# Designed miniproteins, single chains, part 70

Each design is a single chain, and the fold is of that chain. pLDDT is the mean over its residues in the fold that is shown.

## One batch from the design tools (miniprotein)

Design m2433
Fold by ESMFold2-Fast:
Structure m2433 (fold): chain A 63 residues (1-63)
Amino acid sequence: RRAEVIADLRRRRAILEEQRKWLLEQYEKYKEVDPKMAEMYRTMARNVDAQIEGLDKGIAALE
């Protein structure tokens, strides 16, 4: 059902938001100690941002 699909997409978005938050916390932790590791976490956070944008478009299309 449409409402159930929207609820599932919103749940997935919340999981990605938590993942993004953790990745940015790792970036801040390592940016002065290990810049290469920090940049890896930043790149991963950008990839999660793209996934969230895709989910937001999907949710909007179903509303």
Scores: mean pLDDT 84

Design m2434
Fold by ESMFold2-Fast:
Structure m2434 (fold): chain A 118 residues (1-118)
Amino acid sequence: AMPVLSNEELIKMFEDLKEMVERVRKALEEAGVLTPEDREIIDKTLENLDKLIEFAKKHEFSDEQRQKIADALVKAAIYLSLALLYLEQGDYEMARDFLHLAQKYVEEALKIAEEAAK
């Protein structure tokens, strides 16, 4: 089991994920293969991460809420790392599949944060 995280550590995780998403965008763009669909997924992921940062700045999550958010973010980070690995190998189909999985887990984290803020 992961240790209990602070809100500050959670914000750092959101910021680290934003940097990884921007690296995916840049790698696709530099390879000349960035599609409109790629842009939509990337922009949505970045928007959701910005919303998560704003929630964490204004709302002190419980230990249980932070753990659930962190669990989803760890999965998103693993999938973004895999996306970057496959981009390096020129496997753009696998990279896009992992980008979609990362976005799914960022959306799960946002849903937890939105329910917590009610």
Scores: mean pLDDT 86

Design m2435
Fold by ESMFold2-Fast:
Structure m2435 (fold): chain A 67 residues (1-67)
Amino acid sequence: MKIKIEGTDEEFEVDEETYEKLLSGEIPYAEVDGKIYVRSQETGKIYLLDPSLSKEAIEQIKKALSK
């Protein structure tokens, strides 16, 4: 599946299993090769979280998604 990076026009490919699990809510986020994929709460679409974010920012996002 092609996934857009949130706030950009860039697309990355993610495996179908990860996409389905994110879309169904089975997992709140997925980490593949150091990249974090999440479901947008605004659009309901899967996107790649900015990999330049600090570990602390990523942890806060993970915590919010795990609510």
Scores: mean pLDDT 68

Design m2436
Fold by ESMFold2-Fast:
Structure m2436 (fold): chain A 88 residues (1-88)
Amino acid sequence: KVEEAVEKAIRYLREAKELEPEVGPLTDQAIKYAEEGLKKGVNPLNLASGYAYKAKEAARRGPRAKEVTRLLSEAMRHLQEAASLAFK
């Protein structure tokens, strides 16, 4: 349950990094905390969502802003789902 949501979030984060390498450091931090969330639960998942949000803000002025912000919004949605499942 939590694993599936985290795996989906990580795929969206990696796709965003491939389209816009400038958000790479922020998406890498989001992936790191998403992976930690599988072991430690809700707190790392919330940190991952925060880094995905920062990546989305950074992407807004890039040439691929529309596509990258959509991917990062999907990543955030799946991280929020994972956090909800982990809190249970």
Scores: mean pLDDT 82

Design m2437
Fold by ESMFold2-Fast:
Structure m2437 (fold): chain A 86 residues (1-86)
Amino acid sequence: SPEQQAQEIIDFIARLLYEGKDGVEAVIAAASKLTGRPLDLAKLKPQEIKDIVADLYATLQKLTGGKWTPSDISAQISARISELLG
């Protein structure tokens, strides 16, 4: 389902962060996975990274039928990291 796809992306981000990737690497990898487009972080400018992050959040909101706000998405990632750290 779309909601399950959104949850799988949250889990993917949280696991990369847990495994020692930085936040930018984890989000860009998740955006690449979600869109099916290869993204080379070394070639991205700061504004492009910001736009990719915004697009990922917008896509997660659409997948959940607007149930998740940007704050909810951030909270879901943090909650999942906390579960992995327990």
Scores: mean pLDDT 81

Design m2438
Fold by ESMFold2-Fast:
Structure m2438 (fold): chain A 95 residues (1-95)
Amino acid sequence: MEEVLEEARRLAEQGLAEAREYEELARQGIKDKEKSVETFNAAAVRMARVGAELRRQAEEYEKLNEEAGKVLRQAAEEIGARLNEMDAERSKAAQ
């Protein structure tokens, strides 16, 4: 179903864009050590929420269209990977 797939792509794009904004805030927190813990944690939690919502939507859409579910799941996995990268960078910055 083309409509279901296009809707899934739109949701994935919006989710990735929102996660990208939170990633920028988290990285600003890593750079600015003054409020780094609060800024990083708040942004990371919001990124994780976006990823979890996309994963939930992937399960629903997969039942209607496998490709739509795959698109949403891939977006959620990308957000998870970015979260892991940020956590690693923060750990390195802390020595």
Scores: mean pLDDT 80

Design m2439
Fold by ESMFold2-Fast:
Structure m2439 (fold): chain A 103 residues (1-103)
Amino acid sequence: MKELEEIIKFLETLVDKPTEEEIEAAMKRFGLKDRKVAEAVVLLLKAIGKRFGNDLIEPLEEVLEKLKGNEEKIVELLKELKEVLEDESATKEDVLEVLKKFE
């Protein structure tokens, strides 16, 4: 999963690495079988909260819960939110527009 490794590598520049417990919790909560997808999800939640505010964590978690067990769609969400995080001009509204696409 070359794209997933690129997402993880980018997100690790923004936030601290997830703990084993955080990865296992994400796997159970979002129905993830791929540990790297779970790691990317935890990193993304931390990065969005750090840059745009913790008030976006609940909406993002709600979308992830809706996508529960659909790892392909979760990876698509990870890619789109990575693009938002790479854009220095991106705002909270840009995050919300991405989340709306997956509702």
Scores: mean pLDDT 86

Design m2440
Fold by ESMFold2-Fast:
Structure m2440 (fold): chain A 86 residues (1-86)
Amino acid sequence: MEELKKELKEYFDAVAAGTLTDEQRAERLLRIYELAEKVVKEGSGADRDVAQALLDALRDPNRVDPFTGKPLLTVEEAKALLEKAK
């Protein structure tokens, strides 16, 4: 959970600063997704509920980033963007 919180904070700080490329955003979102899945599988109580809510948000193609107003990348979109950039 703490690693997930740290990645989320660093991601939002970088998005607010405008320092991330689309590829870097995709990489960070995939990392956040992987950490959230791990917390859902291995965590308990409130940590699991928070991680599940985050996974649901990341899977919603119509969700917007509160700091940029841009649509959040879904896991599938993030993977496609990273594969295309490679």
Scores: mean pLDDT 67

Design m2441
Fold by ESMFold2-Fast:
Structure m2441 (fold): chain A 89 residues (1-89)
Amino acid sequence: KAEELYKQGKVEEAREEAINILRTSTDEQEKTAAADFLSGNPADESAIEPLLNLIRTSTDEQTKENALLALANIGGREAVQEGLALYKA
């Protein structure tokens, strides 16, 4: 859904959908896709907490890496530092 909105030129709606997936979905593949989308389409600070939570709770290495890249693209130094600590743990 987020990728489809992006293809229709509705990038902002796609970002909001991706953030919502990170907050509400229990499906690992949906979370991985949302994190991957956000890594290529930088979100605002509202995505920081969902991305940090994804790194903490996910068991999939690629999901964690995509979430960390998405945090780096937001540019929040403190959020990136916390994400790296969670990723290395």
Scores: mean pLDDT 74

Design m2442
Fold by ESMFold2-Fast:
Structure m2442 (fold): chain A 86 residues (1-86)
Amino acid sequence: MEKLLKELEEKVEEGVELAKKGLENNDEELFEKGLKILESVSEILLLPYRVGKEAGQLTPYSLLLGKKGEEVEKIKKELEEEKKKL
């Protein structure tokens, strides 16, 4: 599980870098690729929280993953708002 979380955190960094590079170069495809990576990571991180909440079995770990997933969603939203200003 620790290895998976590290890989997901590395994917967040990759997605942010791709999206920022897309913004800097006016590359729509690169920007969208970055956003799709961020969306996929946030969905993976939020899933244990959503399932645990429905089942009434929230754990500290599922809450931690949910919070990390919400942070990734915020990063994606901030990048989309930066795109709109250009």
Scores: mean pLDDT 82

Design m2443
Fold by ESMFold2-Fast:
Structure m2443 (fold): chain A 71 residues (1-71)
Amino acid sequence: MLQPISEEELERLLEEAEEALRRAEAGEEIAPEHLVGLRLQAMAARLEGADEEKVRRIEELIRRAERLNEA
């Protein structure tokens, strides 16, 4: 089995998702591959049994950034 994601790594992913949302809200174009990468990392964290509430928060931030990036 893959090693479960650490709390430190999960916190880093949360910070990256928050940054992506802030950039999207500022009208900056985010590379679609960057958002896909964040989503894949969030999916991996969920599959590894990371904190459900924190993963849910990360996924919500990514989804909001994607919606703004598509507008």
Scores: mean pLDDT 79

Design m2444
Fold by ESMFold2-Fast:
Structure m2444 (fold): chain A 66 residues (1-66)
Amino acid sequence: NGGAGAVKDGVGHAVELVDGKLHVTEFPDVRTAERKGGELARKYGLEGAKEAGKAAYAAGFDGVGA
């Protein structure tokens, strides 16, 4: 399990990794996506943020490098 912020085609997303599945929430505002991604990263910790970031990158997202 994990969570992070991600961007694809200039659109902000919050990503949450649950049971090996990536759940993606789109936000029109990248700042809102960054805030929501940061909240998820705090919830799941550094290892969870890293795991979700890897999954997002593999899915074609440009991960926020935190």
Scores: mean pLDDT 74

Design m2445
Fold by ESMFold2-Fast:
Parts: structure tokens; C-alpha cells; sequence
Structure m2445 (fold): chain A 87 residues (1-87)
């Protein structure tokens, strides 16, 4: 579900030293620590792999993500992309 994806993404970002604010069941705002997380790379990877399921806006170190309908496998793949954005 989108809610589980949002919660998993928030946790992954916080474990990597960023900050995550869950805005609702489908939206999360990520504030990347620029020394630990590449916000631009994260945004690009999400847009490339989930173009129809994710809306992403990147402004500096802030990434706003809106998630559509996703299953558990897709949510885990999104978490892997967050981890792949680690510097």
C-alpha cells in the first residue's frame, strides 16, 4: 500500500541520517543531509523506475514524494532506491 511505502521510505531516510515528515498516507517530505544522501539522485531514480506511480519534486535537499497504488514488492524496491542514494 502507499501508506506502507511512505512509512518504509521515511524510516529508511531517518536510518541514513536524513529527516522525513509523513504528510499523509500517500505523501512524504524528505530533507536529505547533503553529506549522507544525494537528493537529486534519489529523485531521478524514483522518476525513472516508477514514472506512473510516483510524483517527485526536488528542491535542493528537499524531496517531496507522492505515491500512487503500490504493492509490497514495489515499496521494497523504492526503499532500495533510497539506500542507493547514500553518499
Amino acid sequence: SAKEAVEKLAKAVEEMGGKAEILDERRVRIEADPEKIDAAKLGQMLKTKFPEKVKVEVKGNVVDIEIGEVDEEEAEEMVKLVKASKK
Scores: mean pLDDT 83

Design m2446
Fold by ESMFold2-Fast:
Structure m2446 (fold): chain A 70 residues (1-70)
Amino acid sequence: SDELVREAERLIEELRELSKSLPPHLRLSVDMLIESLREAIRNGDEDTVREMIEYMKRLIESYRRYVEQR
């Protein structure tokens, strides 16, 4: 779905911006997650993309709290 891909790309951009404020080891984890999501998109695996979107939403919330609390 084009809408599903657009949602995934928005979350990728948001997570990339947040990663600039994260320690190096968490930035590497973010890069790996983004690559996995892009691979799922390339493969047309919509179920995996949906699961990863939900995971990324939770991760973004956790990382926002981390950045604010340190």
Scores: mean pLDDT 84

Design m2447
Fold by ESMFold2-Fast:
Structure m2447 (fold): chain A 85 residues (1-85)
Amino acid sequence: SRKEKLIEALEKIVRFIMENVDKKTPEEIIAEAVEFLRKEFPDLSDEELGRLENIIRTMVTLARDRPDVTEEELIKIARKGVEAW
């Protein structure tokens, strides 16, 4: 389904966040993740991209504020976010 493909893309973004949270600024991570989604899903509306950006921002904030956060926890946040709309 479209939602499952979006969740798979967000799982890749979670790995990108975990690899870069100590190497890049939050805004750089968010910008690169949003650009990735725009290119992979050109049919996403501006509203849908805004919702996805908010999910990504939440995950980046948690990864920075909680160094103990796991990839699995961030993936659960991504899944809940997508399933809510």
Scores: mean pLDDT 86

Design m2448
Fold by ESMFold2-Fast:
Structure m2448 (fold): chain A 70 residues (1-70)
Amino acid sequence: SDMDQQIQQVQDDYSRQLTSRTNQIRDDINSQIDDQNQANREYNRRVAQEIRNISSIRDQQIQQIRNQSN
């Protein structure tokens, strides 16, 4: 129960960070790149990189919670 709640909090934090970071990336790109096709390619590239980074942190945090709950 406590472990499941901690894991759920990590998942919720991940979802919030993903939304916040993707919105910021879109805003940054829209302010810097006028060409829509170039903007979409750059957005996809940055979002993919950001997902890899925050997913790694999420997975590490979940593993730490699971290890503490053996």
Scores: mean pLDDT 85

Design m2449
Fold by ESMFold2-Fast:
Structure m2449 (fold): chain A 119 residues (1-119)
Amino acid sequence: EPTVPELTREEMREKDGLSEEEIERIVKRLEEHPEWKKPVTEISEEAREKARELLLEEGVSEEVADLVTTAGTLTQLVLTAMVELSQEDKPLSFSNIGKKLKVSSSTVSKALRDAGLIK
């Protein structure tokens, strides 16, 4: 089964305003890193702090931001959530990812932009 179904790709284009190139970069990254579905064993302090700062900037509480970043970088958490949603045949929209991670859609888009997956 494809990692990202066509209906999900259409929703990413319409709802999140992603280009076809950006969607293909996300799909390729998910296919290259199936291990992101598992907890991250080692995270750099700089990556953790950056992810925490992004969550706090979007109005996430300090307690929630700390909990989320302890499990991995925000980008890895976003991509892990995308893999899980895709395997459940659910739309990979920023709002669905944000709901799953309890963060805003803009926090999700920032994480993907920081990873160079979207503009």
Scores: mean pLDDT 61

Design m2450
Fold by ESMFold2-Fast:
Structure m2450 (fold): chain A 63 residues (1-63)
Amino acid sequence: SKLGELVRAVLAGDVEKAKELYESLTPEERQRLAQAIDALPPEVRDRLIAGLEKAGIDVDSLR
């Protein structure tokens, strides 16, 4: 899925791919991403959030 590709890109440190995928998300897909992040174990969630921030993605905009 597009969200799965985004997560893989973020965790791999592929900033360009992560940003491209994020910019292609609809508002509904961004809400689903926020829900998916909240469902993750804290350790994984914190790592994913840090990766998103490194890609220039404002995590607050997902909420």
Scores: mean pLDDT 76

Design m2451
Fold by ESMFold2-Fast:
Structure m2451 (fold): chain A 65 residues (1-65)
Amino acid sequence: SAEEDVARVGEHGRALHEEYAPYLSEEQLEELERIGARQAILVGEGRISAEEAIAAMDRAAKELA
């Protein structure tokens, strides 16, 4: 369901925050959170899959680090 997919994206965002907190500034972590929130909205609207959202968030975290 869209709700389960949104929850999965949110959980992945929290995991990325914990993983990257030692490597990113507060401003970079806030940017990563904003990216995650936008991806969750797109998944909730049915515009992208949870897998696409997670992949985009992983790329963003690596690019910020």
Scores: mean pLDDT 88

Design m2452
Fold by ESMFold2-Fast:
Structure m2452 (fold): chain A 80 residues (1-80)
Amino acid sequence: SYDELADLYELAAKAEELAAEKVEDTHVWVARRLTAIGLREDARLLRSGLKLPDSEVEKRRKEAESIIEENRDLLEKAGI
């Protein structure tokens, strides 16, 4: 569902925020922060009833799940 996808986007945003806290490179920090901001904004739009084609929903789910998996250790250490 759109709420489920929005929840995944918010979790992926949290993963990027946690990853940003570990970087010293300003360019990497900015990139992770901008990604987190974009994910949170997309989650807000999805909860507001933005309709997407089924193919886009599936693609975006996979992208969010990939970000979460790449940062799973950071999420676990944060108690998430």
Scores: mean pLDDT 84

Design m2453
Fold by ESMFold2-Fast:
Structure m2453 (fold): chain A 62 residues (1-62)
Amino acid sequence: MSKEEKLKLAEEAQLLYATELVEEKAPDKVIEAMAKALGMTVEELREKAEKIREERRRREEE
C-alpha cells in the first residue's frame, strides 16, 4: 500500500474505534485523547462518528 493509503486506512480504523468509545459512554478524557490522536476537536470527532454510523446503517439496509 502507498503511504497515503496506509494513513487513510489508519485514520478510518481509529474513527471506527472512537465511534464505539463515544457510543459506550466513555469518559470525556478518553474521547478527548482520541480526538487529539486523530488531530481533530471533540466536536469534529463526534460529527465523523455520526457519519460513520449513518454509513453503516445504510449498508445494513441493503
Scores: mean pLDDT 70

Design m2454
Fold by ESMFold2-Fast:
Structure m2454 (fold): chain A 80 residues (1-80)
Amino acid sequence: SNEEKVQQLLEELRALLEQQVALLQRAKETGEVSDEDLAQQRQLNSQISALVSQLRTLLSDSEVEAKLREIEEEVLAKAA
């Protein structure tokens, strides 16, 4: 169903955003950013964009915007 597909895409987005936050935290703790870290960040950005595009086929633009803000707030709060 569309509801199950939306839920799966949102769960995948959360996981990717958590990985981005983990990369940021490692960079902050070590004071270093490797070429591998930059490559991983680019890959994560690409994957996030693809998932957002899929969400836009299932939800309105306003719904996608609201859900993205919600996930970003949840991930950042968890990292604090």
Scores: mean pLDDT 84

Design m2455
Fold by ESMFold2-Fast:
Structure m2455 (fold): chain A 75 residues (1-75)
Amino acid sequence: ERAEKAAEGGRDGAYLGFKNTKSPEGAGIGATMGALFWGGDAVGSGTGAYEHALKENTPEGAAKGAEQGARIGAS
């Protein structure tokens, strides 16, 4: 439950962060804040968002990275 909410928060934060800043750094910050708000793995979510945003350069890519990072940290 908490891990699922943290993954969703990280995903939404990464999407908005990238969309608003158009940068991998913005995606990473957004994902970190979103995951942290729900008590999840903020570092995993932020790192995943940053790496995927660098490779794909899209809000959708950043969001997927954030979700994956948060889930891996929770397992």
Scores: mean pLDDT 78

Design m2456
Fold by ESMFold2-Fast:
Structure m2456 (fold): chain A 64 residues (1-64)
Amino acid sequence: PTPEQLKKAREIARQASERALQAERQGDRARARDIALEGFKKMSELVDPDTASTLLSEEISRLR
């Protein structure tokens, strides 16, 4: 992917991770999962699935 695609994917990962963590902290694990899956799908349009998974995992780890 291009640097611009990586930057956009990382921003999607950050936003999805923050929203998912907020839902998880409120006890809504189903919503947290759906938010994470939606973010992953959007990132996979910009980068390959392995890269998208890595970026999402990194951002979730930073917040936990």
Scores: mean pLDDT 80

Design m2457
Fold by ESMFold2-Fast:
Structure m2457 (fold): chain A 100 residues (1-100)
Amino acid sequence: SSQIIEDLEELIRKGEEALDIMRKEKDVARVREIALQFLEELEEFAERLEPKDPEVAERLREIARRARATLEAHPDDKEAIVAAMEEVIAELKRILEELK
């Protein structure tokens, strides 16, 4: 639906803004907090989407799960956290292209 596309585009915009802040941030704890906040928003979006599109919702949950696993494995590695979030945004953009 057009609403799902609009909501996903907004989530991607927020993710790109978060990623820009993370790249400029020197405190890895703050980078981690920003990443975790975005993953929470992604998970909330997936929960809202589940009744309308359970397949896309599960794909979004898997994206968030993989990113969280990287953050847990590399909590003090800014480069690893940023790379995980870059992959999250890239995967969300791929889903957006499939929905158009």
Scores: mean pLDDT 90

Design m2458
Fold by ESMFold2-Fast:
Structure m2458 (fold): chain A 90 residues (1-90)
Amino acid sequence: MKDELEALGRMQASILRIASKRKLSPDEAVETVETAIKIADKLHEEGVTKEAIEVLKEAARLAEKEYKRTGDPRLKEVLKRVKERIEELE
């Protein structure tokens, strides 16, 4: 149901906020952002676009933070993909 998907989206955004308070390895950060993009895509497909955007915004914050810290080019690439998704949905 829509309410359950909205709750799932809010929970995923909260998990990303908690993850952003920790220092992640570049591999963990890339995997976390890639997973968040997949979850946001599914939420949008199910019509839960507001929560999909919130997940993507938290994923962008995590990717940007870890990219500034590590300089890993994979984080720059996933950050670009997240920003493009946000622009398409807004």
Scores: mean pLDDT 84

Design m2459
Fold by ESMFold2-Fast:
Structure m2459 (fold): chain A 90 residues (1-90)
Amino acid sequence: TPDQLFSQARSLFQQAVDYAQQGQYSQAIQQLRQGIRLLQQFARISSYQDSQNAIDSLYPYMQQTYQALGLPSSVTDNIRNIINDIAQSN
């Protein structure tokens, strides 16, 4: 269900932040990739508005993870665009 996909994605993004802050970058990247994959699945079965709300609520976790990894903020914007494109295709 959309709610299960969102809850799982949120949990994975929270874990990614924790791993990145601990310097466990490979584990942080793994959790981040899985979370993005679930967020893309959420967007495929959700409205554009629900997808926007989901990425807005998860954006701070993605930003914290990328900052800890030394990656630019544009990476989170690219993910937002991918999610928006998927949701608009519904």
Scores: mean pLDDT 79

Design m2460
Fold by ESMFold2-Fast:
Structure m2460 (fold): chain A 90 residues (1-90)
Amino acid sequence: MEKELEELAKAAERGYKEGLEFGLNKPLEEAKEKVKEAYLKVQELLPSEKLEDRLELAYHVGFGLGLLEGIKEREGEEVARKVAEEIRAL
């Protein structure tokens, strides 16, 4: 469990860093599409108890959060909020 928690934390951190870089450097429309993809992947993986699926879930949660932070830093908090609201409405 301890080792699995460490692996999950590393997956989430990797996702966050990659998502943040994407959100800061890519066009807003591409970043929005990636947030949507990450959200749908998280929803797909949520029912699974398999470590492989939990690691992928942790990565995509991190990636989505990193993307939103990158959008917020580049485009502003209101744009990031609207993106998050649009994704939650899916």
Scores: mean pLDDT 83

Design m2461
Fold by ESMFold2-Fast:
Structure m2461 (fold): chain A 65 residues (1-65)
Amino acid sequence: MREIELEAAEGMLRMAIWMGVDAVVRIDGEVVFRHRYVSEEAAEEALRRMERMLETGDEVVEVEP
């Protein structure tokens, strides 16, 4: 499974969120998450939601800062 790709995407998303830049996450070519600078709490909740979504399927995650 593409576990390394998921870890890299999560790391990049987390860094982009905490650095205050826009982050766009695509799963299977569809935008499922777009984050602008927000509180750390909101960013953490968004990441948990993404993790749950990824656990339910064979998804490709792409993160664009």
Scores: mean pLDDT 55

Design m2462
Fold by ESMFold2-Fast:
Structure m2462 (fold): chain A 98 residues (1-98)
Amino acid sequence: MKEEEIRKVREEIAQAGELVTQAQKLLDQGKKEHAKDAAKGKALYQQAIDLARQAKELADQAAKRAKEIGDSSSYSAAGILASEASFIEEEGKKVLAE
């Protein structure tokens, strides 16, 4: 049982990390596209925000589970991913408001 919880935490962290990477890529693509087509750029910003929110939810869930099972390394990793996701969401909202 405890081994399954450790595996699930690591899977959630890996998935959150992939979503953070994809959200950052969409944010960067949105900035490039916005210069040529504002509507296309804004659509990419919205996708980046949506993925960043998903990443934060997964990271927060992983952090809670890691804390419950005493996995301090996973707890720290999840906290970093949640912070990165929050930064991407804030940046995406900022460029959408422009």
Scores: mean pLDDT 87

Design m2463
Fold by ESMFold2-Fast:
Structure m2463 (fold): chain A 78 residues (1-78)
Amino acid sequence: SGLDKLSPELQEFTREQARRARERVIEAEKTKGKSVAVAVLVGLILEAAEEMREKGWSPEEIAIATRYIFEAGDEALA
């Protein structure tokens, strides 16, 4: 979802965050159930957004990255 609008460095960071989010969400659903997995996904998105702000990413870059991470985690719960 617009990941190609980010620089290669920001794309790589976003893909790595999405990969970790998928792994964490799958593990949380298996061990603690879907409601906990959803809470874990939300927490990871908020933490990622804060790290991006601290690194000086623009609001548009953060929006693109967080949407990509959310979609990856949401698909893992389907």
Scores: mean pLDDT 86

Design m2464
Fold by ESMFold2-Fast:
Formats: C-alpha cells, sequence, structure tokens
Structure m2464 (fold): chain A 79 residues (1-79)
C-alpha cells in the first residue's frame, strides 16, 4: 500500500541518517512518519509544520550526501 511504502521509505532514510551521525535529523524524520503514513492512507495533505521538518531533513541529507550514501551501503550490506 501507499502508506506501507511511505513508512518503509522514511524508516530507511532515518536509519541511513542515524548511521551517518545525523541523529537529530533522523529523529525529525521518524517523528514525521505517523503524519506521512496517515496522509498517505487518507489522501489528505501533510500539515505545513511536517512539510517544513521534512524539507529541513532533505537539506541536511543533501549537505551530507556522501556520508549518507556510505551509511546506506553499510545498511544494505547488513541486510
Amino acid sequence: SEAERARAHLEAVARALERAGLRETAAAVRAAIPAVVEAAASGTELPAEVVERLRAAEEALLANREAVLAALEELLAEE
């Protein structure tokens, strides 16, 4: 389902961020998961504050792209 895909995607992103040492950014992504899953399941728009948090997380991810990619490769090797 769309909600299941959204949850899995954000959980994977949060794990990669945490492994890369971006713990606060990972926590912000995890905190957004319930709202994103609910919006995906209900077809409703995300609250503006959740969108702003996810945008900030995206900016942090892009600023640390190499570390996040390295962390993702490590996580994929463990699975």
Scores: mean pLDDT 81

Design m2465
Fold by ESMFold2-Fast:
Structure m2465 (fold): chain A 79 residues (1-79)
Amino acid sequence: MVIKRSGHVTSPEQAGDSVGKGAKLFGAKKVKVVALDEQGNPLSESEGEGTEEGAYKAAKEAVEKAGEKAKGVLATFYI
């Protein structure tokens, strides 16, 4: 099963916290995070384990790779 969620990004840490909590809530096995610009174009991608910590790191890395242009994320949770 796959759950997709999008959200606005204020910082890499905020993105990590939101996606990490989502992975824990959904009981995810794996997470994939795509950082998006203001127009919704993909800037970067990262994958991690579906643990709260693994999902946090994946989201933070995706946003950090994208840099200042990152305004949103699309997180895909694999259940």
Scores: mean pLDDT 86

Design m2466
Fold by ESMFold2-Fast:
Structure m2466 (fold): chain A 89 residues (1-89)
Amino acid sequence: SELPKKEELEELIKEGEKEAATLPPEQKEYALLSIEVLRLAYELGIPIDEVIAKIKAIAEELVAQGVPAAEAIKQALAAVKAELEAQLK
């Protein structure tokens, strides 16, 4: 998998946080959750493509169970965030 260079990822996270701060509340929550997942994945040394694949798999399962796509993605992000946080010492 292609992992971004450390400097590139850190800059993307900073830009994302600044942009998220200017969004409406609902979109801001989604954006901040996504940024936090990216940050945690990088801190733990988990390839970002692997994290994206996991989010996609969970979201697809939720959609198959009748959850609307937007809500499924939000729930998948929250689930992956919780799993990554649990891996911290």
Scores: mean pLDDT 73

Design m2467
Fold by ESMFold2-Fast:
Structure m2467 (fold): chain A 89 residues (1-89)
Amino acid sequence: MDTGLKLAQLSKKIRREFLKLEEEKGVKEALDKAVERAKKSTDLLEIGAILVVLQGEALRYRSAGDSDSANLLNKAAAEVGRYLSDLEL
């Protein structure tokens, strides 16, 4: 029961890991590792959680006025979204 609750919990964990790597290595390294993790996964829930995190961080950067980082994150989210769609077929 409740795929949505599992997705929310996994997204919080992945976001924590993303923010830690972003602080240590920068946004590009953090997004590159998130995309790599998604492409190595066959778990639709994990890939979906990574997509949610990338979309959320893109919105955060856009709201802060950092369009360059927001655009990089949106491109990464689109790449993960395409991979997820290919697996759902």
Scores: mean pLDDT 84

